Designed miniproteins, single chains, continued (2). Designs and how they scored, part 28

Each design is a single chain, and the fold is of that chain. pLDDT is the mean over its residues in the fold that is shown.

## One batch from the design tools (miniprotein)

Design m4945
Fold by ESMFold2-Fast:
Structure m4945 (fold): chain A 57 residues (1-57)
Amino acid sequence: DALATLERYFGKEGGRSAAAGARAGGLSPQELADALRRHGPKGAEDTLVRALAESGA
């Protein structure tokens, strides 16, 4: 469900990359998919970038 939502907006490669990035940032793919559904692709990108910045150092 979450992966399918990410793949729908970012494409198959983009969706898989976004899900992997979410996990690297300490987010579930479902949280990223929820941000995408509520705030659109820009909101999802902002959520992912923030998570990666805080976790990746």
Scores: mean pLDDT 75

Design m4946
Fold by ESMFold2-Fast:
Structure m4946 (fold): chain A 70 residues (1-70)
Amino acid sequence: MSEKSKIYAKFMDKVGEELKRLNSSTLSRKTVLQIARENGLDVKRVESLMPNKKSLTVSEVSDLVGEVLG
């Protein structure tokens, strides 16, 4: 497995944990940025590529992380 694939898997695992903790189907921008910081991603790059929405679906977060790591 590539380094990028490992980071992606770890990030999405944390997304799943937060969704369960919050009992929610979406994550706030603030939570996504916090997970990015905790996983060593470029937070400024994540912010610049993030959709202008209050909350992101799992699909939107998946696409975002894939773009950041691409």
Scores: mean pLDDT 81

Design m4947
Fold by ESMFold2-Fast:
Order: structure tokens, then sequence, then C-alpha cells
Structure m4947 (fold): chain A 69 residues (1-69)
């Protein structure tokens, strides 16, 4: 069904965003340990963006699930 395809696509986007979050958190920890303030701020920005992408993907999954009644 169309709703199933939308859920599958949104789940893939969520998985990609979760992978990006893990990478960004590792970069954030490395920058913090090195005392590089500029790299730390950039990594924090990437973490925030990845969290936003996860949230948007979860909203789309919930919206598509509602279409299944």
Amino acid sequence: SMARAQIDAARQRRADAEAALRQAMEEMNAAAQQGDRQSLLRAIGRVIRAMGDIFEAELKIRQAERLLS
C-alpha cells in the first residue's frame, strides 16, 4: 500500500539520521577532548540537526500510520 511505502521510506530516513547522530556525537566528544572550541560548536550543530531529522522522520511515520486507520 502507499502508506506502507511511506512508512518504510520514513524508517529508512530515521535510520540514516540515527547513524548521522552517532557520528556527530563521536566528533563532538573528540573536539571536546582536544579543546577545539570551533570544532566543538560545529559538532554540536550537527548533533542538533541530526536530532531534528530523527524527529521529522518519526512525525512522518506517525502521520503515515494514521492513514492506515
Scores: mean pLDDT 85

Design m4948
Fold by ESMFold2-Fast:
Structure m4948 (fold): chain A 78 residues (1-78)
Amino acid sequence: TEAYLKELGEIFADPANQEKPFYRNAAKAILEHGEEIKKIFDEKGYSVGLAYLIGLVLKLTSDNDYGTAEDGKKVAAM
Protein backbone atom coordinates (compact mmCIF):
# COMPACT_ATOMS: atom_id res chain seq x y z
CA THR A 1 0.00 0.00 0.00
CA GLU A 2 2.72 2.53 0.96
CA ALA A 3 5.06 0.99 -1.66
CA TYR A 4 4.09 3.93 -3.87
CA LEU A 5 6.00 6.25 -1.48
CA LYS A 6 9.25 4.39 -2.23
CA GLU A 7 8.72 4.68 -6.00
CA LEU A 8 7.75 8.37 -5.76
CA GLY A 9 10.75 8.96 -3.47
CA GLU A 10 13.11 7.50 -6.10
CA ILE A 11 11.60 9.72 -8.83
CA PHE A 12 11.83 12.87 -6.66
CA ALA A 13 15.37 12.00 -5.46
CA ASP A 14 16.66 12.11 -9.07
CA PRO A 15 18.53 15.46 -9.38
CA ALA A 16 17.47 15.77 -13.06
CA ASN A 17 13.81 15.80 -11.97
CA GLN A 18 14.22 18.31 -9.09
CA GLU A 19 14.80 21.22 -11.52
CA LYS A 20 11.64 20.44 -13.55
CA PRO A 21 8.53 22.51 -12.62
CA PHE A 22 6.12 19.55 -12.84
CA TYR A 23 8.05 17.51 -10.24
CA ARG A 24 8.39 20.46 -7.84
CA ASN A 25 4.65 21.16 -8.21
CA ALA A 26 3.80 17.46 -7.71
CA ALA A 27 5.96 17.35 -4.56
CA LYS A 28 4.14 20.34 -3.01
CA ALA A 29 0.76 18.83 -3.92
CA ILE A 30 1.79 15.58 -2.16
CA LEU A 31 2.94 17.52 0.93
CA GLU A 32 -0.27 19.62 1.12
CA HIS A 33 -2.81 16.99 -0.06
CA GLY A 34 -1.02 13.82 1.02
CA GLU A 35 -3.94 12.33 2.99
CA GLU A 36 -6.45 12.51 0.09
CA ILE A 37 -3.78 11.28 -2.37
CA LYS A 38 -2.88 8.40 -0.01
CA LYS A 39 -6.56 7.43 0.25
CA ILE A 40 -6.87 7.10 -3.54
CA PHE A 41 -3.63 5.06 -3.77
CA ASP A 42 -4.76 2.83 -0.87
CA GLU A 43 -8.33 2.26 -2.13
CA LYS A 44 -7.91 2.32 -5.95
CA GLY A 45 -4.27 1.27 -6.47
CA TYR A 46 -1.15 2.81 -7.96
CA SER A 47 -2.33 3.61 -11.51
CA VAL A 48 -5.54 5.37 -10.38
CA GLY A 49 -3.65 7.15 -7.59
CA LEU A 50 -1.00 8.38 -10.03
CA ALA A 51 -3.71 9.65 -12.43
CA TYR A 52 -5.38 11.48 -9.52
CA LEU A 53 -2.05 13.07 -8.50
CA ILE A 54 -1.36 14.24 -12.08
CA GLY A 55 -4.88 15.71 -12.36
CA LEU A 56 -4.50 17.46 -8.99
CA VAL A 57 -1.12 18.97 -10.00
CA LEU A 58 -2.62 20.25 -13.26
CA LYS A 59 -5.60 21.74 -11.37
CA LEU A 60 -3.44 23.49 -8.72
CA THR A 61 -0.46 24.67 -10.79
CA SER A 62 -1.48 25.46 -14.38
CA ASP A 63 1.71 27.13 -15.79
CA ASN A 64 2.94 28.50 -12.43
CA ASP A 65 5.89 27.29 -10.36
CA TYR A 66 3.84 26.24 -7.32
CA GLY A 67 6.43 23.88 -5.78
CA THR A 68 10.15 24.18 -5.02
CA ALA A 69 13.20 21.85 -5.17
CA GLU A 70 13.00 21.67 -1.34
CA ASP A 71 9.46 20.24 -1.61
CA GLY A 72 10.84 17.52 -3.92
CA LYS A 73 13.53 16.63 -1.36
CA LYS A 74 10.89 16.36 1.40
CA VAL A 75 8.83 13.88 -0.65
CA ALA A 76 12.01 11.90 -1.50
CA ALA A 77 12.67 11.61 2.28
CA MET A 78 9.18 10.21 3.02
Scores: mean pLDDT 68

Design m4949
Fold by ESMFold2-Fast:
Structure m4949 (fold): chain A 80 residues (1-80)
Amino acid sequence: MDEEIVRLARRFGLSDQVIDELLSLSERAKKVLLEGLKKIEEMEKKGADERTIVALLTGSILRAIGIHLQEELEEKKREE
């Protein structure tokens, strides 16, 4: 999983710093991110333009971060 995220993220031009942050996300968030990145790779192969790829990549990253934050919020809510 992590190796495939690194490969796809580098292919789409993400910096090593951003990749390291993405690898620090929860396993569920990383799984959703990887599924999104694979879909973006398939769209790129089908001729999607650079702006579309960047928009989808941004959306996939934000979705993964949102899942990670939601898991942290659910854990805190169980403590109160």
Scores: mean pLDDT 79

Design m4950
Fold by ESMFold2-Fast:
Structure m4950 (fold): chain A 74 residues (1-74)
Amino acid sequence: AELDRKILLTGIALAVKYGIPLEQALTMALILHNLGEELVSADEARAIVEQAAKEGKITPDEAERYLALIDELA
C-alpha cells in the first residue's frame, strides 16, 4: 500500500517532468525503486506539477487533475 503510493507519486512526477505517458513513468518509477533510488514524496510531486504548469509544460487542467490525484494519495 505505502510502496504503491510512492510509486504513483514518483510516476506522476516523472510523467510531468519528462513529458511522457503516465504508464511509462510508472514503469520508470518501479525501476528506480528496484535500483534502490529514493522515491518522490507528495510535497515533491506537487512542487514538480506546479513548476511544470508555471513553465507551460502542462495545461492548467492537467495540473489540476495531477494535484487532485496527489492529494488523494497524500
Scores: mean pLDDT 83

Design m4951
Fold by ESMFold2-Fast:
Structure m4951 (fold): chain A 95 residues (1-95)
Amino acid sequence: SMEEELIELFERNREKALEEARKNGNDVEVAKNKFSGVLLAFAFELQKEFPEYAAEVMALLREALARLNAAKSFEEVEEIMRETFERFKELLRKA
């Protein structure tokens, strides 16, 4: 389904971003930049496929980006991404 394809795409992109951050010595700023890109791309695709959820998607995106900007460790960035991913998956399960 489109929901499953979007989840798989997000998981693949998240893993690539994590690998790139690790290759840069778990640099917090690199992780923030890579994960912000993944979130923006996923939010864009979700809004495109499920425009009825645009408001909820933008609210989750804004919250996640604010949390990422405030994060001070690689572990915080990973946790924010994990929690945000689960919330996006919950939205897709309702679609």
Scores: mean pLDDT 79

Design m4952
Fold by ESMFold2-Fast:
Structure m4952 (fold): chain A 81 residues (1-81)
Amino acid sequence: SILDQSVQQAIDRVDLAEQQFPGVMTDDQRNQLIVNIASTLAVQMDIQQNLQNGQPLLTPKQSLQLSLQYGQQASQLVQSM
């Protein structure tokens, strides 16, 4: 899914940052950063895919709702790991 791909990409990015700058992030900060990156990537991928498929542009309200939905889903997925 878009969410699974976004979470994996976020983990890869944050793991690289931890390797380059060890001890800067706590475990909680690492998990929160993964959630933030993953939700942002998921929103971007979702919007891009829908636009490429000829769907109309989202309104600002719809974009906010999508961001909140992916934020909650990413948080739940990361907490389940």
Scores: mean pLDDT 86

Design m4953
Fold by ESMFold2-Fast:
Structure m4953 (fold): chain A 106 residues (1-106)
Amino acid sequence: MERKREILDITITIMDNLKENHVDYSEEEIKKLALDYLHSLGYDLSWEEVEELAEKARAEGSEEVKELLEHTEKILKEEPNENTRKAIRTLTTLSLALIQLVEEEA
């Protein structure tokens, strides 16, 4: 439970920083960084597998997942830059997958 909260809090902080600083990363660059990060943690996952884990997290609907999705929706509603929106959606998918990995390890 604490690990899921930590993932949520870090993700929200990164999303707020992306919105504030107007980071110009492509969706593919963000996906590559996400996969490199997962590989550094010992998870040899494809992006398709990350998306599958994210869908499992959505289906299980923990409080942390609900809070993450609500924050994501709020930011995306106010964000006009499509590259920033893609980065936020990609980060949300990564964070949902990480929350699901923590759940499956319990």
Scores: mean pLDDT 79

Design m4954
Fold by ESMFold2-Fast:
Structure m4954 (fold): chain A 67 residues (1-67)
Amino acid sequence: MEEDIRKAAEAVYKLVKEKGYVTKEELIEELVKRGVDRETAERLATQIVNNDGEIMSKLIEAYKELK
């Protein structure tokens, strides 16, 4: 779980930095590339994008602290 959250933070940060936005499809594919199971990636992406950016903002900050 913690490792999947870290991968989600990295995926969100990468997509925001490169494209300025995050879609559910892009986030799922980025998570799968990072070794997250597709079912888990779909669930995480849905949770992240459906929280009106609150979770995305927190994940970006968490990733900055872990660097």
Scores: mean pLDDT 73

Design m4955
Fold by ESMFold2-Fast:
Structure m4955 (fold): chain A 68 residues (1-68)
Amino acid sequence: SAGEQEAIARGLAHQPLVKAMNELIDKVFETGKTPEEIKKEVEKFGKEFKLSPQAQKEIFDSIKRELE
């Protein structure tokens, strides 16, 4: 997806983003967060790393899909 590719491209340009994405995914799996809590975590992450709303949505959708 376009948002996912944007997030990956930013990760390749900025190593801390890649590490933070992996930590976010691990945290979500460890804590068993609800979709609403996941969305809030992704929003905070996106604001910190200046991701577009599209990239944030793609990350949220990918995490939600993995938890199904």
Scores: mean pLDDT 68

Design m4956
Fold by ESMFold2-Fast:
Structure m4956 (fold): chain A 68 residues (1-68)
Amino acid sequence: MEAEIRRLQAEIMRLLDSLDPEAAARAEALIQELGRQARAEHGPNLSDEQTLALMRRVLEAVRAVAAE
């Protein structure tokens, strides 16, 4: 579980690093919104499964921004 989360996190960071500042700001806003929504639904401490699901959602959102 932790290794999968770390791999997704590394992929997200690599994509963010490749974005223009404007696109990076948009991606960061999406990441913050998704994280806030997950915590609002599940509370401040997410389970490993909830964290993995959130990381997958974040990766999809960042990839969509990067594909523009």
Scores: mean pLDDT 80

Design m4957
Fold by ESMFold2-Fast:
Structure m4957 (fold): chain A 70 residues (1-70)
Amino acid sequence: SPPSLEEIKKILEENYEKTPEELKPTVEMALEIVEYILEKKFDEAAELIAKALGAGGVERIKELLEELAK
């Protein structure tokens, strides 16, 4: 079975100390996104993902996050 969002957050937190310094900002952003999803702040999560990737499609990202949080 795929890990839960809470389990993904725990894995990211546990691996943060092992993460190379140049990649720590990326892991911090991933943790922030997961926290927004856990708090059901799907608009904020989708906007942060779109901004991080330099992409549009905030509405589609939000729909995907809502499905993953079910």
Scores: mean pLDDT 77

Design m4958
Fold by ESMFold2-Fast:
Structure m4958 (fold): chain A 63 residues (1-63)
Amino acid sequence: SLKSDIEEIIRETLGGQAEAAIEGLNSAMKDGKLEEYLELLKRTGNKALQEAAEKALDIIKKY
Protein backbone atom coordinates (compact mmCIF):
# COMPACT_ATOMS: atom_id res chain seq x y z
CA SER A 1 0.00 0.00 0.00
CA LEU A 2 1.05 3.63 -0.40
CA LYS A 3 1.23 4.14 3.38
CA SER A 4 3.32 0.97 3.89
CA ASP A 5 5.74 1.88 1.06
CA ILE A 6 6.25 5.43 2.38
CA GLU A 7 6.73 4.26 6.00
CA GLU A 8 9.32 1.72 4.80
CA ILE A 9 11.37 4.32 2.88
CA ILE A 10 11.26 6.75 5.83
CA ARG A 11 12.47 4.02 8.21
CA GLU A 12 15.29 3.06 5.81
CA THR A 13 16.37 6.69 5.37
CA LEU A 14 16.05 7.95 8.98
CA GLY A 15 16.57 4.73 11.01
CA GLY A 16 16.00 5.38 14.73
CA GLN A 17 14.93 8.98 13.94
CA ALA A 18 11.99 7.79 11.80
CA GLU A 19 9.29 7.50 14.51
CA ALA A 20 8.47 11.24 14.82
CA ALA A 21 8.42 11.69 11.02
CA ILE A 22 6.05 8.70 10.65
CA GLU A 23 3.72 10.12 13.35
CA GLY A 24 3.60 13.43 11.44
CA LEU A 25 3.01 11.53 8.20
CA ASN A 26 0.03 9.61 9.66
CA SER A 27 -1.54 12.85 10.95
CA ALA A 28 -1.06 14.54 7.55
CA MET A 29 -2.59 11.54 5.73
CA LYS A 30 -5.72 11.71 7.93
CA ASP A 31 -6.12 15.40 6.99
CA GLY A 32 -5.45 14.80 3.26
CA LYS A 33 -2.24 16.86 3.50
CA LEU A 34 0.36 14.18 2.80
CA GLU A 35 2.09 15.96 -0.11
CA GLU A 36 2.04 19.30 1.79
CA TYR A 37 3.74 17.63 4.78
CA LEU A 38 6.44 16.07 2.58
CA GLU A 39 7.09 19.41 0.83
CA LEU A 40 7.46 20.98 4.29
CA LEU A 41 10.09 18.35 5.22
CA LYS A 42 12.00 19.20 2.00
CA ARG A 43 12.27 22.83 3.19
CA THR A 44 14.03 21.89 6.45
CA GLY A 45 17.78 22.35 6.95
CA ASN A 46 18.00 18.63 7.78
CA LYS A 47 19.43 16.69 4.80
CA ALA A 48 18.16 13.29 6.02
CA LEU A 49 14.57 14.62 6.33
CA GLN A 50 14.90 16.21 2.87
CA GLU A 51 16.10 12.89 1.38
CA ALA A 52 13.30 10.91 3.07
CA ALA A 53 10.67 13.38 1.81
CA GLU A 54 12.03 13.29 -1.77
CA LYS A 55 11.95 9.47 -1.83
CA ALA A 56 8.41 9.43 -0.41
CA LEU A 57 7.20 11.93 -3.04
CA ASP A 58 8.72 9.72 -5.77
CA ILE A 59 6.68 6.77 -4.42
CA ILE A 60 3.48 8.86 -4.55
CA LYS A 61 4.17 9.73 -8.23
CA LYS A 62 4.17 5.98 -9.07
CA TYR A 63 0.66 5.53 -7.62
Scores: mean pLDDT 81

Design m4959
Fold by ESMFold2-Fast:
Structure m4959 (fold): chain A 81 residues (1-81)
Amino acid sequence: GSELTEEFREAFKPIEEELIKFSEEKSFKSYEEAKEGLIEIIEKYEEDEEKKKEMIEKVEEIYELAKKRAEEAERYKALLE
């Protein structure tokens, strides 16, 4: 993991397990849906506009990392047959 991931996990520690499960269950094609779902949760629970914006930006970065990991996993899987 990256420092970005650590910081985001700290903010969402009460729901960290659910976020991990969502990430594990979601396919590469559903990362956009996972991203939108996380943004909705942030908008629902966070009242501070500054913090809301920061969290949304972190979600976008996590989405890009998750997408990149899925692409790498697909490439390795293709090499293994």
Scores: mean pLDDT 62

Design m4960
Fold by ESMFold2-Fast:
Structure m4960 (fold): chain A 85 residues (1-85)
Amino acid sequence: MSLEEEIRAYLKSKGLSDELIDEVVAFLFSEEGQKAGLLTIIVYNMYNYSEEAYEEALKLLVKHFGLDEETARVVVDLIRKWMNL
């Protein structure tokens, strides 16, 4: 299964709408999404994987990458899953 198919299947299993899944997948596979993923990992390392790291990562995605809060939360949760958090 492709990485995209695995992400889509995971998000569908969490009860997300097809519209929200399409928005999240489109972002993650964009150039900006790759950059956002790396920067989110850096933020988590800088804040020692604390609750503050979650809030700062969410602010980064909303303020610097222009995501709405719902999409930003899904993206952070996926990155946390990949980091085994």
Scores: mean pLDDT 82

Design m4961
Fold by ESMFold2-Fast:
Structure m4961 (fold): chain A 78 residues (1-78)
Amino acid sequence: SMEDYLRGAERAREEAEKIYEKAKDNPEVQEAYKEFLEALERFERVVEDPNATEEEIRAAAEEVVEKGKKLVELAEKV
């Protein structure tokens, strides 16, 4: 449901913030965190759009996953 998607997004935001705080002085981590938050915001907008298709929701979710992976990989390198 929309509520389940939005709860997932909130949890993802909280986890990303914890990762960011551990490595926030690293410029690559700062950029990756910003890109992740932008992807998450797009996902939330798509989920809340009553005209959004399942394909659009899936594509937005895949972008969040990709940006999240990049953030984790860069933070682990620090």
Scores: mean pLDDT 85

Design m4962
Fold by ESMFold2-Fast:
Structure m4962 (fold): chain A 76 residues (1-76)
Amino acid sequence: DDEVDATADSIVKGAKLLYERDGPEAAERHIEAGLRALGVPEDRARETARKATELIEQGDLEGAKKVVAEAIREAR
């Protein structure tokens, strides 16, 4: 699952950059859109994006990556 971990890392890095420039709503929207593009159901993508954004806000990037990676794996 190196591909899933790399994809989650990319999504979280993009979200962190958007969080720092445009705030938490931009970060959350980025994660939700990324997850939906990967086939994650809308409700699950929204919930995951919210949780991952909270973790990014706390500085827990590793936790955010794990939450995003789990959602991607569940959708496969």
Scores: mean pLDDT 86

Design m4963
Fold by ESMFold2-Fast:
Structure m4963 (fold): chain A 47 residues (1-47)
Amino acid sequence: MDKIIEEMKKTIDDNIAKAAAETDPMVRYKHYVSMLTTLGRGRRLTG
């Protein structure tokens, strides 16, 4: 479980950094969706 949480944090941080670097709102939105999908998957695996 701890490894999954650590990887989720890394994925969230990576997507935030990529979204901040993007100028296209649609591409930025896709990074946010990827982050939310990762959170959803992590929650299912944990609970």
Scores: mean pLDDT 71

Design m4964
Fold by ESMFold2-Fast:
Structure m4964 (fold): chain A 88 residues (1-88)
Amino acid sequence: SSKESSERALEYAEKAAEYGRRAVEAARQGDEERAREYIEKAREYIRLATEYLKGASGRDGLRAIGRIIEAIGLVFEAAVLLGEPELG
């Protein structure tokens, strides 16, 4: 359903943003291996959120979009800190 898709999209988008934040923190601490793992997890959740977003609508769908954009920005920041912007 549209409601279920919206709720799943938001849930996965939130997880993507959380892993994005962890990736930036790990990169800032010089933990390149952990930063890469968190970038991969954030990207996985961005893909899941985007898939559910196809069936999403309303406020939760819009919130999911905002969280996906946040996650993409954080992944890009972490990738730049690692010297590999193509990871973002």
Scores: mean pLDDT 88

Design m4965
Fold by ESMFold2-Fast:
Structure m4965 (fold): chain A 77 residues (1-77)
Amino acid sequence: GLTEEDVQKELAKDLGISVEEVQKLRGKTGSEWGAFVMGVELAKKGETDPEKIIEIIGATYQGEKDAAKYGLKVALK
């Protein structure tokens, strides 16, 4: 299976940033890292509506919703 290191390398390539910058984003999102990553992946697949991303993820609290929206914003830059 994919290791955490493999996931970070793939995300760095998808966002056009360094692995070190992905690790900084990982630290900023903390427990909501999964929601952030899903936001990035959905944005890369063409989803641009933050409310739709929240619904797809099934985000239940504000921190998780914010992380998903942040993933969308980072992917669209």
Scores: mean pLDDT 78

Design m4966
Fold by ESMFold2-Fast:
Structure m4966 (fold): chain A 71 residues (1-71)
Amino acid sequence: LSEEFRQEVNEAVADIALAVARVTGSEIDLEDLAKKTGLPLETVQALADRWIAEGLLERGEEPGVYRGVRR
């Protein structure tokens, strides 16, 4: 698989994690998400920052932990 395609697949896995967190109201740990998806932490941080700006995530109780926003 090309690196480009692998990144798209890994980002899709991150999007699924966000969808699950939003449905269940559960928390996402960015370091754990980076480890599970194989994405660099800076990439996962950028995704989280975007999701916060879009109102899809909010800050959790711990540093690097975020909660899905139910709608």
Scores: mean pLDDT 75

Design m4967
Fold by ESMFold2-Fast:
Formats: sequence, structure tokens, C-alpha cells
Structure m4967 (fold): chain A 73 residues (1-73)
Amino acid sequence: PSEEELDEEVWLALAQIRMAVAALTGDVDSLRETAEKAIKELEERGVSPETLDEARKMADEIIARAEARQAAA
């Protein structure tokens, strides 16, 4: 892969990690805020629309799981 592709994959992975940590350590509102910031950072880095769509889908899934966990508690 090119340098640009590697950077894109790295930024996506870091966003995934930040959202996962937020899901474990904070409330759902904090997680939503973290997800929005992570996606905005990816947009500012100039990642592809496909990578942004993947990031948004992952954020939605992580938030949905966190909401389900919160409702069960």
C-alpha cells in the first residue's frame, strides 16, 4: 500500500481504539462526543469517503452496544 493508504489505515485504527476506550471508561454521551471528534479528525486528515463511512458505521455499532449495556445495567 502507498504512504497515503497506510496513514488512512492508521488514523482509522486510532479512531477505533479511542471509541473502544471511551465505550469502556465513560458514559454513552461521552462516547458519542468522542466518536464525533474522531470522525471529524478523519475528515480533517482527508481520508477517503469509504473510510469515513466505515468509521461512522463502527461508531454507530459501538454506541448501540454501549446503549444496550447501559439499558441492561
Scores: mean pLDDT 77

Design m4968
Fold by ESMFold2-Fast:
Structure m4968 (fold): chain A 89 residues (1-89)
Amino acid sequence: HMEKHTIEVKEFSEWDKAIDEAVKIASKYPKGTLIKITVEAETEDGKKFKIEYTLPVDEDEVRAVLRQLAEGLKEMKAKKAKITIEYPK
């Protein structure tokens, strides 16, 4: 069974806090543990995006991946987002 942690982003200014929270959640697990990060986002005109990453737990890598996603979502004007972090058993 997978353990899940979910973080909601409602404004672009919340991304720094959301990234810090996600990194803090990831850091509870041993380095190298494979995790799945899913980001679901919606634009103002109702278009939906889903982006998935599978990567080993490393605070710098998790932060870098989420920062890159945040920048891409800002370019698409996808203001609302949901970040789900899943740890395979």
Scores: mean pLDDT 78

Design m4969
Fold by ESMFold2-Fast:
Structure m4969 (fold): chain A 97 residues (1-97)
Amino acid sequence: ELKKKIEEKTKKIIELLDEIAELLKEIAKEKGLPEEEIEKLLQGIEDAKKAVEEFLKNYEKVYSDEEALELLEKALKEAEEAKKKLEEELERILKEK
């Protein structure tokens, strides 16, 4: 049960990170950010995805299933809040034109 929830939360976080990456690209393009800045932001997302995948692979060495689930629930909430803020920023930018 807990292990299934851990897998589900991990998958959801990775999906949200992909969505955040797309929002960051659109915002950066609208703001005319240099390509180097865009690449740096996207690298941060790729690093985060890799960290989540490594966590799923190795968490049992350090954390209980309950501790892992709590960490993932916090990460999921933070990722959802980050996505919402980016969606609001993109809408603001597009409205301002």
Scores: mean pLDDT 83

Design m4970
Fold by ESMFold2-Fast:
Structure m4970 (fold): chain A 79 residues (1-79)
Amino acid sequence: EAEALEAVRRRTLAGIADLPAESRALAERILDAAAEGTPEGHEEAHRLGQELAAADPEAFARFLEALGAAQREVAAALA
């Protein structure tokens, strides 16, 4: 659902607003690529995720935690 994807995006980005600009930019690109809903988008999201993990492991861990929390909150609101 378009609204659910946008809610996950907003909540995830809010959860990592304190991260370095480069790490936040990579996280935003990961979310954008995944939101395309295509095999190419998912592959790009995976590649960008590996790039973030290599460049800033702490930022990657915080991104995954924020994304997981956002997904749980949005899923609970839809249940």
Scores: mean pLDDT 82

Design m4971
Fold by ESMFold2-Fast:
Structure m4971 (fold): chain A 102 residues (1-102)
Amino acid sequence: SMREALREQARRDIELGEQARKEAQAALDKAREESRRIGEEARREAARNPENEPLILSLGAMEGGAITGDVLVSMSKELRDQLIRGGLGRDTLRRLEREEAA
């Protein structure tokens, strides 16, 4: 039936949205860890060249920030798309439940 097909599609969209959210969180955690490592490397380099410490630390912070920022921008778009699909799926289930109750 069309109702059953819509229900199954809605459930799939919700599940894919939840899976994408978990994958986006893992990508953000990885980017944060990479940013942390870049910061630690910058601190080691600054210790070897104290006269340029502010520049070295600023460059490290910018590089780490760019990596995290790129992931956040990409993740924000992907998360938004998946949340919209998941939301539409939830709205479809609510609509079908209302139609069955009527």
Scores: mean pLDDT 77

Design m4972
Fold by ESMFold2-Fast:
Structure m4972 (fold): chain A 100 residues (1-100)
Amino acid sequence: SIEDKIIELINRVRAATDPEEQLAAVDEIVKLLKEHPEEVSGSTIGLALITLGEALRRAPPEFQPRLVAALKEVVDIFKEKYPEEQPLIDAANAFLAEAE
């Protein structure tokens, strides 16, 4: 399923030691969320948000702009589907502010 694939990609982002491998997994997560938003649970989108925020905190400065762009796209998807989940949106915005 799309959800199982996103969960596998989230685990890949967390386990990745190579920044390019991590970014490839991040790009695929964003693509799948944009193409299949109705096939993914809010908890999985929320997990992707937190995972991307954590990846951004650990990223070398050279890779931060790409992770910021990806995190912003996931935040926009989450806001559209779950506008009431303000604490998760605030957490993601805090990750973005820390990268500046």
Scores: mean pLDDT 79

Design m4973
Fold by ESMFold2-Fast:
Structure m4973 (fold): chain A 94 residues (1-94)
Amino acid sequence: MKEEIEKAIELLKAGRYDEAIQILVNLLEKSKNPEVKEILKLIRAGRLDEAYAKSKELLEKDPNNVDALLTMALIAVLRGDREKAIEYLKKALE
């Protein structure tokens, strides 16, 4: 997981967004958390505001929840906010 998150940060810094998105999606699909599965369904449906709200709720319960940080990073990338995505990924490495 750490190596994949570090690679996603490097890809975002290089402007290689599609490759970073693929890494984040693959990591999230391996999650055992049913909330993460629902968030991914919302993202696939283009319902980013609802996906963001659900991810934020998970993060409010546990500020160090890696799955929540990865979903927030993915949504940030999809919204074009590279800097915010990198911040979430760096926090996920703690």
Scores: mean pLDDT 83

Design m4974
Fold by ESMFold2-Fast:
Structure m4974 (fold): chain A 148 residues (1-148)
Amino acid sequence: SHVEKLAKAIAEKFKGKKILILGPTGSGKSTLTKELKKYHKDVIEIDGSDIVSSLELAKLIKEADVIILLVDATRGYTPEVERLVSLIIKYAKGKPVIVLGNKIDRPDAKPESAEKIVEELKKAGLPVLYQFISFKTGEGVEELIKSL
């Protein structure tokens, strides 16, 4: 599958690194996490919902080596995503951040809505890789793998 191909490439690129996966419910993080865990042992998934305290999120961001932020391209820069971006800026301190705008295959996708995420992270001095993708169709997956 397209997700499996991406998961293998991420696992190879970040071998021995602790990967933290962040994103709001419905972004596809559970799908990516399930595939990544087949090839990579040190994977953390966490919801960007009100269920997780800012203190616990800060701790996990500090412990991670790489942060993957998944967003839904049909929803973009929501308040939940804004909260995650703020915590990443405050606590990541130069760690690589991969921003994935999933569901780009959807007619209601708004790629420009994720641009603000990338701009804010880059302004904070973080090394950012970003790509619009579809786990359903595989759009953007090859470009992402070549950029890793």
Scores: mean pLDDT 81

Design m4975
Fold by ESMFold2-Fast:
Structure m4975 (fold): chain A 88 residues (1-88)
Amino acid sequence: MEEIKKKIEEAEKLAKKGMEAYAAGNKEEAIKLFEEAAKVVESAGDHPLALAAKHHILAHLYKVQGNDEAAAAHFAKAKKYGEEAEKS
């Protein structure tokens, strides 16, 4: 779990920078930061906590790209995996 938590923390820091870039109007920088965050969290494997973080990051990436349907689907998966991680 320690290795998984560290990778999630790194990915969340990148995603936060991505959100800040998007809010500032830097769409290209935001996309790059969310793509890097997704790569980091993907390396954490299939634990529900890692899957929740991955889908949350992908949801923001798709939202920035204008794909609202894909973003909504990933937000739903992030919520489901997050609830699964808390219940176990």
Scores: mean pLDDT 84

Design m4976
Fold by ESMFold2-Fast:
Structure m4976 (fold): chain A 102 residues (1-102)
Amino acid sequence: SDLLRLIGLVLRVIGLIEDLRRALENGDYERMLALIQELGAEAKELVELAKRSGELDLAIRVLEQALAVLQQVLATTTDPQVQAQAQQLIADLQAMIAELRA
């Protein structure tokens, strides 16, 4: 079921957002990089699955939560690699949200 897959993916993305906040609090730059990459991959799959299931509003809300934590990472971190990866994923998520709203 596409809906069950979507629910599982939403829960995974929410977990990644919480893990990323924790990594930010701990100054764990290597963990932040890994989580940003994983969040990007899961966000792409979320968009594809949301288009198939018609659950666009749910996907948008989850992507907006991911965007908010990445903006916190970008505002707080001093690591240039984390800043670069966060900035890139912010741009990608903004494009995904715009596409789902079109």
Scores: mean pLDDT 89

Design m4977
Fold by ESMFold2-Fast:
Structure m4977 (fold): chain A 99 residues (1-99)
Amino acid sequence: SKEMLQTKALFLMAAFETEALYLMRKAGYSEEDIEKVYEALKEVTRILKKRLETASEEEIREIREKVARGGDEVAELIRNKAPIEEILKKIEELKKEIS
C-alpha cells in the first residue's frame, strides 16, 4: 500500500539521521559540526514528508532507494572522517534528488 511505502521511507530517513549523528560523535566531530549536520538532515526530512504526500507508489520506491544510497554514502564519509563541507554537500545533493 502507498501508506506502508510512505511509512517505510520515513522510518529509513529516521534511521539514517540517528546513525549519522551517532557516527559523527564516535568519529570526534565538533558539537558545532554535528549541529550543522542535524539541521541539514532535519531539512531533508521536511522535504521528504512534503514530497511523499504527492508522490506515486513508484516515485516513493525511487525516493526510498535515493535515501538508502544517500544514507550509506554519508555514513561512509563520516567513518572516513571526511571534512564537514563534503558531508553537508552530500546531504544537499540528497535533498535535491528527493525534491
Scores: mean pLDDT 90

Design m4978
Fold by ESMFold2-Fast:
Structure m4978 (fold): chain A 95 residues (1-95)
Amino acid sequence: KLEEVRELLEQYENTEDPEKQEELLKEISRLLSEIAKELEANPDVERTVEAAELLARGLRLQAERALKEGKLSEEEYEEYMEKLRREEELLRASL
């Protein structure tokens, strides 16, 4: 599942088709939700870190798409990206 999410994120970054991007983000979100439930049942620190990194990457791509669709301003996008960067930094410091 983690490897599948990584592949889908890579496909998203390499496609300019808005319809395909939407489908890829939906599948990424579905898989990340399944991974979260699995980690809740069977905690694993290393797998949790990997899942958190993939989630952060997925959230960045969603923010980029929202900017592209006019749902976020450039200022809101930059603020959101900085917040995600700081949250990742805090997570790494906590582990």
Scores: mean pLDDT 74

